Designed miniproteins, single chains, continued (3). Designs and how they scored, part 1

Scores and structures below are computed, not measured.

Each design is a single chain, and the fold is of that chain. pLDDT is the mean over its residues in the fold that is shown.

## One batch from the design tools (miniprotein)

Design m8001
Fold by ESMFold2-Fast:
Structure m8001 (fold): chain A 94 residues (1-94)
Amino acid sequence: SMLEELLATLRAMLARAPDMSEEEALAAGREAIELAREFSKTLSPEEQEKLQRFLANFEAAMAAARTADEVRMIVETFLRELIELIEEKIEELE
């Protein structure tokens, strides 16, 4: 249920992402990082290391962003990729 709840929240955020302001996109990005940390609790140590690299890449991309459009695109990409990782984990656990 935790993974399904994370997935539902992330999908709802992704659906809103094209219409988000910069402030809303930044807030969504921060919330998605916290959701990714909850997801990490279901992962092996090796998978946790890969997730940490994924999070570090997202944070670096956000730090390099210069426009609201870049912020939105980075957050949208991050949400899509995080959703895929959670879907793969759910499939593995079935």
Scores: mean pLDDT 87

Design m8002
Fold by ESMFold2-Fast:
Structure m8002 (fold): chain A 103 residues (1-103)
Amino acid sequence: SSAERERREEERRFLALEIAAELLAGFYAGVSAAEVRAMVAERDPAAREARLAELRARARANEFARRLALGEANGDEAAAEALLEAEIATIEELLEELREMRE
């Protein structure tokens, strides 16, 4: 029962982090849930970095995400860039934690 409880808690935590990663990556970079799952499953370091580089590029080019950050920064372009980069870093941290949970 203790081992079953720990397993269910770990499964629930994984699902919550996966949902968070899917929603944030979808919102900021326009990536699909399938693309997020592919990023988490990628075992080759070079291919993993290529997928992360593409996610960063898509997020940085996303007009909605850029406009939202600019609004939050009250028109300060440098502050807006910092806010967007912080969200990208959060997505990367979520993807790394999910990958480590599946190692």
Scores: mean pLDDT 87

Design m8003
Fold by ESMFold2-Fast:
Structure m8003 (fold): chain A 88 residues (1-88)
Amino acid sequence: SEAQELLTKADEYSQQGKYDEAAELLERAAEVYAEEAAKSSGDKKILLQAKAEALRRAAELVRQGEVSKAATTYTSINLRTIGDLLDK
């Protein structure tokens, strides 16, 4: 999906040390999940909002060069793993 493509590209940029570009892509992916949350109800809405918030926190950490901490926002090894959890 679109969100998964954004997360894959963010992972590539973070590996290259392009932290600001990677963070921008994570913020765009968070926006996709926030839009899905707006169209959902109940527990699904809460879960999607939490996923969007986690990606925004990951973007802040990536801007600071804290890529490992960004990955652990979802108890994940890297940004691709975060994408897989969000995009099922």
Scores: mean pLDDT 73

Design m8004
Fold by ESMFold2-Fast:
Structure m8004 (fold): chain A 85 residues (1-85)
Amino acid sequence: DKLSQEEVSKAYEQLNRIIKEASAANDSKTVKAAVELQSYLIKKGKDAQRSDVVAMLDKILAIAEEEGNKKVAALVEELRAWVEA
């Protein structure tokens, strides 16, 4: 199951918000993980797999939770729920 171009664009925009908030919290690990997912979306485009995106979001969520960043964790959970819908 592949993401649509609209889904890829919306995911990219939400990742920009995640990166901005993580950067403000000085959470470099979450920033790095979110940038890696953005790079995946750019490289794959319309070939981006929903299962790959979900797995990468689960990794970003785990990092944000380990860093104690509840706001970033909530943004990641929101994006994950949207991708699974």
Scores: mean pLDDT 84

Design m8005
Fold by ESMFold2-Fast:
Structure m8005 (fold): chain A 64 residues (1-64)
Amino acid sequence: SREVALAALDLLSADFPQERVDLARERLEIAFAKRELSLEEVARMLARLLGISVSTARRALREA
């Protein structure tokens, strides 16, 4: 799940400034250090951090 979340972020990374991608990566790492996250929780977190739709985040997670 953590590896899938980071792979999804890498797929999305081309459309965002490096600082935003780095912040999103840090926030995901902190969240996964506390507990395992569901794909829906990761999709919501990516959507919030990157300012994208949850549907776009879900698509990236499916392709990761």
Scores: mean pLDDT 83

Design m8006
Fold by ESMFold2-Fast:
Structure m8006 (fold): chain A 92 residues (1-92)
Amino acid sequence: MVKLTPEMKKFFELVTGVKSDVLTEDEIVDALVDYLGLKPETMAEAREQVVAFLKKLLGRKEDVDLSNLEDLKEFIDALLEKHPIFKEELEK
């Protein structure tokens, strides 16, 4: 389980509609699949598609660990920069 920062918690609340202080890696992947409009056939494919998208968004070549708090925070920050409407909602 990943313990969310207040900013990450609010982001996932906006995306999933669920208030939680902790998420499993699978719940994080599911939330990002829904947010990004991806259509995976399996959970393994979902992880692969999410990681590929986030690597592209961040300009990273290294594999991304969604259970790593620092990597997850970097992704949320990058998503908020690309979608300022979420940032405005988080600041309310």
Scores: mean pLDDT 68

Design m8007
Fold by ESMFold2-Fast:
Structure m8007 (fold): chain A 65 residues (1-65)
Amino acid sequence: MEKAREAVRKAGGDEKTAEAGSEMAQAILDGDPEAYQRAVDRLTGEAGGSWEQATAAAKAAVDEL
């Protein structure tokens, strides 16, 4: 998942967005919708705005893998 984390950072996310995006990417790869939702909830709880960027970055990170 290091490549996923790097890809989400490259998409312009800060460190918390990168962590949330990395968790989303991992949840997608694991087929774990609960983990995906928890990552989304954490991001919205933290900053309340960048989840769309984090989601897009996570999709890019999954493609990078």
Scores: mean pLDDT 64

Design m8008
Fold by ESMFold2-Fast:
Structure m8008 (fold): chain A 77 residues (1-77)
Amino acid sequence: SSKEVLEELRKLLEEGTLTYEKVKEILDKLEDPADRGEALQLLIRHKVPVEVLTKLLMDEFGLPEEEARRRARRAVE
């Protein structure tokens, strides 16, 4: 279920072991845009690296790199 996937994401964030590749794998298990949005908010709340969030915003929303990086910086600062 999406709830279990989101709980796994939270646990990995607390452990500090998340990579872009692992986050992408987890997001691909979430079909509902609302659940993917919740996952992105968890990443922001846990202050993941700006580079990871930038790549995710480019992939998930088709944002240009400059705009994705600007949004990522604002979200985690």
Scores: mean pLDDT 80

Design m8009
Fold by ESMFold2-Fast:
Structure m8009 (fold): chain A 90 residues (1-90)
Amino acid sequence: GVAEKGETVTVTITAEDRESAEYIVALLREESARGPFNASTVLPAIAIRMNGDGHRVLKITESKDILGLALITDARLASDTVVEATLKRL
């Protein structure tokens, strides 16, 4: 389904290793500090940047499709290779 305005979406990003997962958390926290962003453009751009820097993103999954503006409210390691981010649709 598609997230409604004000709904929370969980984004799960799987990396090849812990160093890559920690780098993803840092990038998401940096994006959170900048404020609202377009989720449909920023998540693919993170994967491209990671691959360019020699880190490998294996998978990105969303609990619901998030279209348009979102705010990152949390970003953390769920495991050594898995990052979990919480996004609020604006």
Scores: mean pLDDT 80

Design m8010
Fold by ESMFold2-Fast:
Structure m8010 (fold): chain A 68 residues (1-68)
Amino acid sequence: MSDVQRGIEWLRREIDRLRSLGTPEALALADAYQRVLDHIERDPEADIPQELLDEVNAASQRLADEVE
């Protein structure tokens, strides 16, 4: 399996898991991962924009800080 295919499978599972949690922070991270997935599926040869990576990092930090 290629790195792209592994990444797509991981993103799909993670998005589903986060959506199942249903918290605003989890849904925000799921949305950010969905944008990354959409970008990869639309143009697998293109580099992922730094803005999307920054969005994922920000959403991940918000989820980590959810409790406190």
Scores: mean pLDDT 76

Design m8011
Fold by ESMFold2-Fast:
Order: C-alpha cells, then structure tokens, then sequence
Structure m8011 (fold): chain A 88 residues (1-88)
C-alpha cells in the first residue's frame, strides 16, 4: 500500500506538470508535442485504473480511492482537450 501511495503522488505531480505546461505553452505546441502528451496521459490514466483496483483490494481508505479516481478524471479531461486542439 505505501508503494501505491508513493506512485499515486508521483503520478499526481506529473499530471500537475503536464497541466501547467499546457496552460503556459499549449498555443505554441507542435502536433508532435501534443501527441506525446496525449500518449503519456493515456498511459497515466491506464496506470491509475490499475492503482485504483489495487487500492480497492488493499481496502484503502475512501479518501485515497477518491484521489485516484479524481486524478484519472483530470488526466482524461486534459487528454481530451489536447486531442481537440490536435484535430483543430
């Protein structure tokens, strides 16, 4: 469980950085840069799903499970915004 909490924190920090980078530089990003971020956010979302399943099996507190779900939602929303920008 401690390793899952550490990984969740690391993924949260990565999503925070991706959101800040997009907010600061999104309008000047190349299609290749947008695609790299989309691919990474998909990997993060998939891994957060696995972490959530493991947290449920470990009977982690509700607050911790909710943090994983909310982070996955944030990653998915950012990925959708990047995808829309890429297709525009």
Amino acid sequence: MEELLKELKELKEEVDKLEKDYKANGDTMSDAQLQEKIDRLQEISDRLGEIFDQLVKAKAPREVRQEAILLEARATLLRMHLYIKLKS
Scores: mean pLDDT 87

Design m8012
Fold by ESMFold2-Fast:
Structure m8012 (fold): chain A 90 residues (1-90)
Amino acid sequence: SAAEAAARAELREMQKRIKLITPAELARLSGNDLILARELMRLYLKEKLTPDKFVKIAAEASIILAKLERERPVTVEDVRKAVEEAVKRV
């Protein structure tokens, strides 16, 4: 999709500055996982998170999105809200 293509392009640019995702791992990401990775990398850069906090936020956001996916298709806005909620829990 256009959203996935945009997310992948942005994530490729961010990976040059962040050593959290390898090119091989990036190639395996799709759909909501790709959008989540982009939002998490943006947060990591903006807030200068520790790797430990990053992992905890990623895990919480993934749980929120997994529950939502059982009820309806997940949107980009849902991913953003899940990350915001995860930050409050960590």
Scores: mean pLDDT 75

Design m8013
Fold by ESMFold2-Fast:
Structure m8013 (fold): chain A 73 residues (1-73)
Amino acid sequence: MVTVRESSFTRTRVDGTKTEYHLEVVHDEERGTYTARLVKTEGDKKIEKEVTTPSVEDLSRWILRFLGSEPRP
């Protein structure tokens, strides 16, 4: 069975600039894997990344790393 969960959140900087994040997680129970698709939108720019891991803890760490890995303009 494949389970899909979605979550969206917005980060606001001190100057009022907003960055939108969209997360989609697919759990494949037969393979024991989680696939996450992350979409980061800043103004006119959209960045998409995917990760696949057998661990929900690893998934969470990869998501947090992605959110913190990009330098801010």
Scores: mean pLDDT 70

Design m8014
Fold by ESMFold2-Fast:
Structure m8014 (fold): chain A 58 residues (1-58)
Amino acid sequence: MEKLRERIAKLMEELGLSQREVGELAGVSPSTVSAALRGRASQKTLARILQALEDKSL
């Protein structure tokens, strides 16, 4: 598995998005985004957040 949390963190920085904004895009709470960045979320949740960020970056 690629390092999904590192990719998420990099995209958040590049897009200038807060954890709240990412949560709104992915349909999860800001706390869930924070947990994902700390490695405390499921692979499915990480993939969901990454997909929302990639859709926003297009």
Scores: mean pLDDT 78

Design m8015
Fold by ESMFold2-Fast:
Structure m8015 (fold): chain A 100 residues (1-100)
Amino acid sequence: MSHEELVEKTEKVLEELLEKLSEVLSPEQLARVREIVERALKIFREAPKMSREELEKERKKILEEFTEFRSSLTDPEAQMLVDLLAMEVKSVFDDIIKLL
């Protein structure tokens, strides 16, 4: 799989998870988690220009932001969907770092 194909497939998966979250989150909560996802996707697109150390640092920051967001939620279904979103983002970071 090319880097471009990986990013495109990831964007589709993350958008499908965000669509499910839109049914359980407030508009403000959805906007916050979408911002985290959009920053992760930007990093994935820029990853070929980044060092392994920079990618590991950004991975840690993004995953910490998902953890903080999850902690702000009281709905178990919303928490589970955010966990799935964070797991997908983590998996893609691991795949990108492995390819370097």
Scores: mean pLDDT 86

Design m8016
Fold by ESMFold2-Fast:
Parts: structure tokens; sequence; C-alpha cells
Structure m8016 (fold): chain A 95 residues (1-95)
């Protein structure tokens, strides 16, 4: 239902916020592993990641408001995929 999709969207937005904080916390570990990467490059990557999530969240909201629940589910699935990729990246950086 539209209400269930709205609840899932809110949950994914909270997860994205937590992931971004974890990625910021992992910055010293990343820079130690990849010394040619600059802090500015890492911050630019975090900003790109944030913008991607914000874009998907906005598109999901628009689809829910339009009653296009199938389209909304696709955006929510893309958000879930990005979250999983980000979590795996943190795990590998800290290994």
Amino acid sequence: SAEELREELERLEREAERLLEELRAAKPDLLARYPEATEAQYEAQLEAFRRAFEHLAEEARKAIEAGDLEEARKYLEEMRRLLEEGREAIREIRE
C-alpha cells in the first residue's frame, strides 16, 4: 500500500543517514589505505552519494503521490541496493 511504501521510504532515509555517518567515520581508514586519495575527493564522493539518495527518495515520494506504486517500489529497491553497496565498502575498507 501507499502507506507501507511511505513507511519504508522513511526507514531507508534513516538508514542512509546512518550510513553516511559511518562513511565519514571511515575516512581515516580509507585515506590510510589509498594515500593518493585526497580528503576533498572523499568529501566529493560522500556528497555525490548523498545527492543520489536524495534524488531516489524524491522520485519515490513523487511516485507514491501519483499512485504509481510499482515505480515507487523500483526506487526503494535502488535505495536498498545503494545502502548495501555502501555497507560492503565500509566493511572492506576496515579489513
Scores: mean pLDDT 82

Design m8017
Fold by ESMFold2-Fast:
Structure m8017 (fold): chain A 95 residues (1-95)
Amino acid sequence: SKNLEEAIKKALEKIEEEAKKKGGKIKNLAIIETLDDSEKIKLKYREIEGEIEKVEEEAGKIAQEAARKGNSVVVGIIEVDKEKALGVVVEMIKE
């Protein structure tokens, strides 16, 4: 879907912008696309801050929950320093 492609693009732009703001590096980027589609898609943003391993685990759980609901999701893990990360999870909700 063109609407899903545009939503994914906006999610990726948000993750890149957050990385730039934090002076961090994107360590991991994952896109989970579902076969379900909609003419209208709402983006739901969640941010998790903490130790890299804990952020990766929590972001992964949120992404799996979103995918289980049939929603597409984009996950970015931004390394802020050697111990800390910002996780950005963008869930694409059908309206």
Scores: mean pLDDT 82

Design m8018
Fold by ESMFold2-Fast:
Structure m8018 (fold): chain A 107 residues (1-107)
Amino acid sequence: SKLAREAASRISAANVLMVGAHTQVDLTLELAKKSGSKESIEIAEKAREEVERLNEEARRLVEEATKLLDSGEDLKEALELARRATELAAEADKIAKEALEKVKELI
């Protein structure tokens, strides 16, 4: 099914973005701590909290979308949940990247 393929693709994209955002925000926090800049540490910690929040919500949507795909039930809902998960994961990725750029400018 085209819907199932599109949903699976978006689930994959969301998972890649979630892992990337988590890895990048951890790297940003390590960089900020090594710099000793209190402002950089605060930016990195706030970004980590937001990324963790967004990734948790995206993960729940991915889990539900995967269950629907595995059962073959409501593929339109599976695609919509996967789409929403990708949007949240993309927001987390953006926050992680923006935090890294801000920290780099301060150190």
Scores: mean pLDDT 91

Design m8019
Fold by ESMFold2-Fast:
Structure m8019 (fold): chain A 118 residues (1-118)
Amino acid sequence: STAPRVVSDLVEIDGKKVGLVVVALPPGATLTAEMVEQSWPEVEKAARELAEKGADAIVIVFTNAASVTPEAVAKMEELVRRLEKELGVPVYAVFATPDADIREAVERALKEGGVIVA
């Protein structure tokens, strides 16, 4: 199996510097707590680099998820809260299906907070 690919970018949304960390899952994958944990070291590294570049908030996006387990959501909430405390900036997560509007999901995460399933 191929490991999830992590890519990052610093973007501007409504005058705010948003650090995007995108984790591309294999197409049709079910996102599990184990997959979240396995990708987390690369996610944490990317988020830290974005915070150092002046990101006002970090949004972590898992893309191509055909489904998400409740255990994956709980693990993401735990890890997001830990990372938020460590970086001193708001950290949000999005689980996106292949047909999801990623920009809309990111904007929703910034407005509502927490973990968004799109």
Scores: mean pLDDT 81

Design m8020
Fold by ESMFold2-Fast:
Structure m8020 (fold): chain A 99 residues (1-99)
Amino acid sequence: SEEKEKEINKILRELSEEIGPLVNEIVDLLLETDPELAKELAPLFQELSLAIANGDFEKALKILEELKKKVADNPKVVKLIDEIEEKIKEAKKKIEEIK
């Protein structure tokens, strides 16, 4: 259904708009605490943004798990990653219900 496709695309746009500021906050925190790690993780954040934009939630969740392992000593960043994971899981559930 064209209507279902429009609804899915709206969910993906809203998810990207909500996650973008959270990713920016993580990057800013890392640049203040560990600029070298921020530089090393930049490709993973780019891959995360692309996975979310494409609705590839499985890939996005795998990237977030890798990021959490690399930033495990930064509780503020871990909390922001957990918030992103919750938003992705909720968006995935909404899209699966539209099917």
Scores: mean pLDDT 87

Design m8021
Fold by ESMFold2-Fast:
Structure m8021 (fold): chain A 100 residues (1-100)
Amino acid sequence: IPSEEEIQEKFGEVQQLLEEAEKEEDPEKKLELVREAARKGIEAAKLLKERFPQYSEQLEKLIKELKEAEEEEDADKALEKVKKVFEELRKLANEAFEQE
């Protein structure tokens, strides 16, 4: 079962990649950073699903939205989609850990 620290470390990786993407002026590099953030977000959501199976349906929805964001060709639109889904993922994680 994934630890809280392991999950929080993955959230930190996503946050760092999103901050790097926001500062990146090259659209191609920005899109690459956003797609990496989406992949790390999917990993974090899967770890949350393993630890909190009662949230599986909500987490599967967020995983689907992150996979859809990976298919977005516009770097700015991809960034906004990943940021929104990541905010929802963080809120869900905070609620799940508080209920333990």
Scores: mean pLDDT 86

Design m8022
Fold by ESMFold2-Fast:
Formats: sequence, C-alpha cells, structure tokens
Structure m8022 (fold): chain A 67 residues (1-67)
Amino acid sequence: SREELARELAERVGDEEGLSPRNRELLVAGAVRHAATLPADTSDEELRAALEPALRVAARTLRAREA
C-alpha cells in the first residue's frame, strides 16, 4: 500500500542517515502524511521519486539537531 511504501522508505532513510528512534518516528509520520496528500493515481515509482529526496533532506535536518 501507499502507507506501507512511505513507512518502509522513511524507516530505511532514517536508518541510513543514523537518526535516533524518536526522530525516525517523526520522519515516518511525516512521510505517511505527505503520501496521503498525493493524488490517488500516483504510482509507486512517482511516490518514491517525490518522497525519497524530501525524506533525505528532512532526515539530515533532524540529525543536525541531535546531541
């Protein structure tokens, strides 16, 4: 599903960028919310293309705030 794809992608990005569990949870929630705003006919490839760069930027921003 769209939600599962967004969640899996955010979990992978959060892990790769070294986020804390709290910030990984925030990244996942943001990804699922964003995916829900896209048109119903958005393909998995279109979702990945739109979401992955945005998640990378968000993850790096969250990581920069970690102690």
Scores: mean pLDDT 81

Design m8023
Fold by ESMFold2-Fast:
Structure m8023 (fold): chain A 81 residues (1-81)
Amino acid sequence: SLREELAKAIEELAEKFGKEGRISPEAVDYLKRFAEALKEGNADEAHKYLEKALSLLTPEQRQEFIEELNKKAKEIRDKLK
């Protein structure tokens, strides 16, 4: 499903950004928990972990993550057509 593919993309991008030193390990953990909650359809937990992750990111880091996620979201949409 689109939700499961987006959750996987979020997890993979969080790991990549963490390994590259672009975001903190704590932000990586919260983004992974957010992705897991999305995959499980738990909206309340997803919102909670997203807020925690965003609070640990600078505006620049948020923009970079969103831009990469948007690229992945377009690729996923094109594959599901």
Scores: mean pLDDT 82

Design m8024
Fold by ESMFold2-Fast:
Structure m8024 (fold): chain A 56 residues (1-56)
Amino acid sequence: ALSAAALRWLRQLLRPDPGEALEDVLRRTDPEDLRAMMEWFRVPEEVIAEVLAHKA
């Protein structure tokens, strides 16, 4: 399961539509695009590593 910090960052970055599950948005997002987005927004590396491990 993702930490509260990771979930907060993902909600801010991915901005799920009303009624859309964050997990569904995360599942369909390309890992490389997700990494690039998180790095662009200066997400802590620990959170980036956690999110990408969760997608693996």
Scores: mean pLDDT 79

Design m8025
Fold by ESMFold2-Fast:
Structure m8025 (fold): chain A 60 residues (1-60)
Amino acid sequence: MEKEKLEKLVKKAKELENSSPVQYMEFMNEVKKKDPKLYEKVQEILGSIEAAVKKTVEKL
């Protein structure tokens, strides 16, 4: 249950990050306002994805 909600939020955040940085920031602020615990989890996952991408690029 919590995983499904978290997955949806991560997907939405990534979609907004690619299409509109301003809307991405606003969306993250809304998540933080509604559920700070879930916001922390989304941030951790997004940070892990970015770190993984950077590590792959460094290997190339």
Scores: mean pLDDT 72

Design m8026
Fold by ESMFold2-Fast:
Structure m8026 (fold): chain A 88 residues (1-88)
Amino acid sequence: MSAEQQQAQAILRQTGKQLDKLVKQMKNAKTKEEIEKYAEQMLKVLDQTTAELLAVISDPAMREAIKKAAEIQKKEIEELKKKQIEKV
């Protein structure tokens, strides 16, 4: 595995842990304001992770895959936010 691939995997592991924690906090939130706060934090983590991955990945095809994955994850965060708000 290249240093680039090792760095990317480390970034993804840390991001996964952060997002999992925020998802649990959002699901346990009791107000619309708290749900929106956690959703914004998740989007910020996603944006930071995407920027870090694009800084270490040089392959054009992989860069495009990272960008597309980020768009999908952003949509999933927005849908989760809407669903949780409807429960409170």
Scores: mean pLDDT 84

Design m8027
Fold by ESMFold2-Fast:
Structure m8027 (fold): chain A 67 residues (1-67)
Amino acid sequence: MEEEIREKEKLLKEITAKTPDDEDRKKLLAYYLGEVAEKVGYDGLSEESRKFIEEHKEEGEKLVKEF
């Protein structure tokens, strides 16, 4: 799990660096936070973080598909 989390974190950083739009970077972040939360559980995430993931995860998934 720790290694898998680090790999997703690295991937997020690489994709974010290639994304010129700050708004799109937020959506990518929400998508990957959601993916990590699905593997380690949503326990420990703030309510604000959960809402952020729920609001932007789908849009972030579409952006990832374009990469």
Scores: mean pLDDT 67

Design m8028
Fold by ESMFold2-Fast:
Structure m8028 (fold): chain A 82 residues (1-82)
Amino acid sequence: MTLAVVVEEPASVALKRFASILENKKEHNGVVEGFLDGVPVRVRQAGPHVLIVEGPNLDPERVRKTFESLGIKVLEIFEVEV
């Protein structure tokens, strides 16, 4: 599943905070990979206020709550087809 997450803060700030909570994280060419509660996830910036979050069986509400717990305001979250 691939989610587009639109945030009020700069996407670079949101990406950095989200990356800080991922387990076993690896960063390569602006893409951060790691585990969110045992689920493998990949996160990248897609625009000034847009992040792409990829992973199997992602729950959009869980992703939203994760960003909100980090002080990031999620304006919109939706599934995108790749």
Scores: mean pLDDT 84

Design m8029
Fold by ESMFold2-Fast:
Structure m8029 (fold): chain A 81 residues (1-81)
Amino acid sequence: SILEKIKAIIDKAVEEGIISEEQGKKIYEKIKEAIEKLKPSEEQALDWTVQLLLREYVKEHPDASEEEIEEVTKKLVEIAE
């Protein structure tokens, strides 16, 4: 299911140290609610997951350079593939 794919992406982001386990749980619940409410396509739901993961990373690392943000973005895209 789409939720299993999303959970796998979030779990990998936590394993890679991109986000904390607590952040991962919050993102999962937000995406789950959005899927139930909006009924998006699989592609749209996966894109939302990557965007939320990146947003939480930037929020916790306000001192991160543009290069560091680009590296994290690349890792998240690879995880979502």
Scores: mean pLDDT 82

Design m8030
Fold by ESMFold2-Fast:
Structure m8030 (fold): chain A 77 residues (1-77)
Amino acid sequence: TKEDIHEQAEQIRKEAEELKKENPNDSTIQKLAEEALEYVEKALEEEDLKEMSHHLIFAGASVTMAIMKVTVDKKAA
């Protein structure tokens, strides 16, 4: 539903903002988190559930890539 989409968007927004805050000097994580926030904004501006869902898929993918980078960097350290 539209409510479920809004809840997912808020969760992704929170994760992206936290990634930016915790990794201020990592340009790759900053870029991925910014892309996720842009997709969240686009999803929330849409009225069509299909378009909203497409934007959230891309937002989630960007956050996932950023989290994976953090995980790899921690294991390499």
Scores: mean pLDDT 81

Design m8031
Fold by ESMFold2-Fast:
Structure m8031 (fold): chain A 81 residues (1-81)
Amino acid sequence: AAEEVHIELTEGSLETVEEMQRLLEEGKRLHVTAEINGLKVTFDFSPEARVVSVSIEKLSEAPDLPSEEHLQELRDEALAG
């Protein structure tokens, strides 16, 4: 029995959010990855539905990707919520 569940979000996968909520209510930890605009965002959620860790990685070099300042704001916002 795995304590941690790995979930990959694709663009438009709103139904997966409801599954995440049920798994958290069942006392599972979630390792969630999402690819958004050339960024890979990884969230770790505790069973109490709190964000434990956040990481943001560039999947490719793109001139229109967010600045380091904007990426830091996204990290801070995710940890504060």
Scores: mean pLDDT 65

Design m8032
Fold by ESMFold2-Fast:
Structure m8032 (fold): chain A 72 residues (1-72)
Amino acid sequence: GPLSPEEAARLILEVGERDPRVTPEQLAKLREYAEKAKDPETANIAVAGAMNVLKQAGLEDEAVEELARRSA
């Protein structure tokens, strides 16, 4: 089924939490974006921000795959 922006940001955070390439500072940003994704006015920007954090960690493909799997 379709993921909400809040669910997408949470899954992006879960990808970051399980990978040692993600720094504690990047994890803090992912948690901040997951909270911002709960607000409909900032939700899409928060998801984009969370994805950009994982992209900087080299985890963009893993995040895209997880989102695709969970939205099926």
Scores: mean pLDDT 85

Design m8033
Fold by ESMFold2-Fast:
Order: structure tokens, then C-alpha cells, then sequence
Structure m8033 (fold): chain A 70 residues (1-70)
């Protein structure tokens, strides 16, 4: 539901806020490099860079889920 989606987004935003700036910058560099190498449109790369902290938070959540499943 929309309320559940909003809660999930809020939790991801809270996780993103905890990510060190250095990790965000490293992720932005990786996004740019890999995006350019893959021929991804510049506008898509820029959007991903703006959302780097949120993308890192989503990746960490995915890894935690995998760890819980063993």
C-alpha cells in the first residue's frame, strides 16, 4: 500500500542519512565511471549520483536480508 511504501522510503532515508560522506562520494564516482563505460545517458547517471546515498542504503538492506536467509 502507499502507506507501507512511504514507511519503507522513510526507513531507507534514515539509513541513507547514516552513510558517511566518503562512502557516498565513492559510490558517486563508481556510478559515473560504470555509467559512462556502459553508455548510459548522462541524465540517468546524474539522477543516480543524486540518489547515491539512497541506492547504498537499498544495497545494504538487500545484503542484510540475504544474511538473515543464510
Amino acid sequence: SAMEDLRLLQELLEEAAKIPQEEIEKAQEEIRKKGEEAGVPQEVIEEAEKNAALLLAQHRRFQEVLAELE
Scores: mean pLDDT 78

Design m8034
Fold by ESMFold2-Fast:
Structure m8034 (fold): chain A 84 residues (1-84)
Amino acid sequence: SILEKLDEAIAAARAAKMSLQDEIIAKLEEAKAAVEAKDYDKAIDYLLEAKGLVLLSDASEEQKEEILKLLNEAIRLILEAKRA
């Protein structure tokens, strides 16, 4: 589910112990709230902001790749939900 992917992304961000971690997690929690409200456009906006913060962080390339993969999977699932 979308919420499971977002929880997995939050866990990965916490494990990375990177700069901007709190800001990234805050955006992911806002995205979860938007998904629960079925405000899919707002959820996508928060996830795109989170992707930008991950890229700006001091996380390793491998950590960034894993988190971005999870965020991209969440965005894909949200876009599918919007079409249903």
Scores: mean pLDDT 88

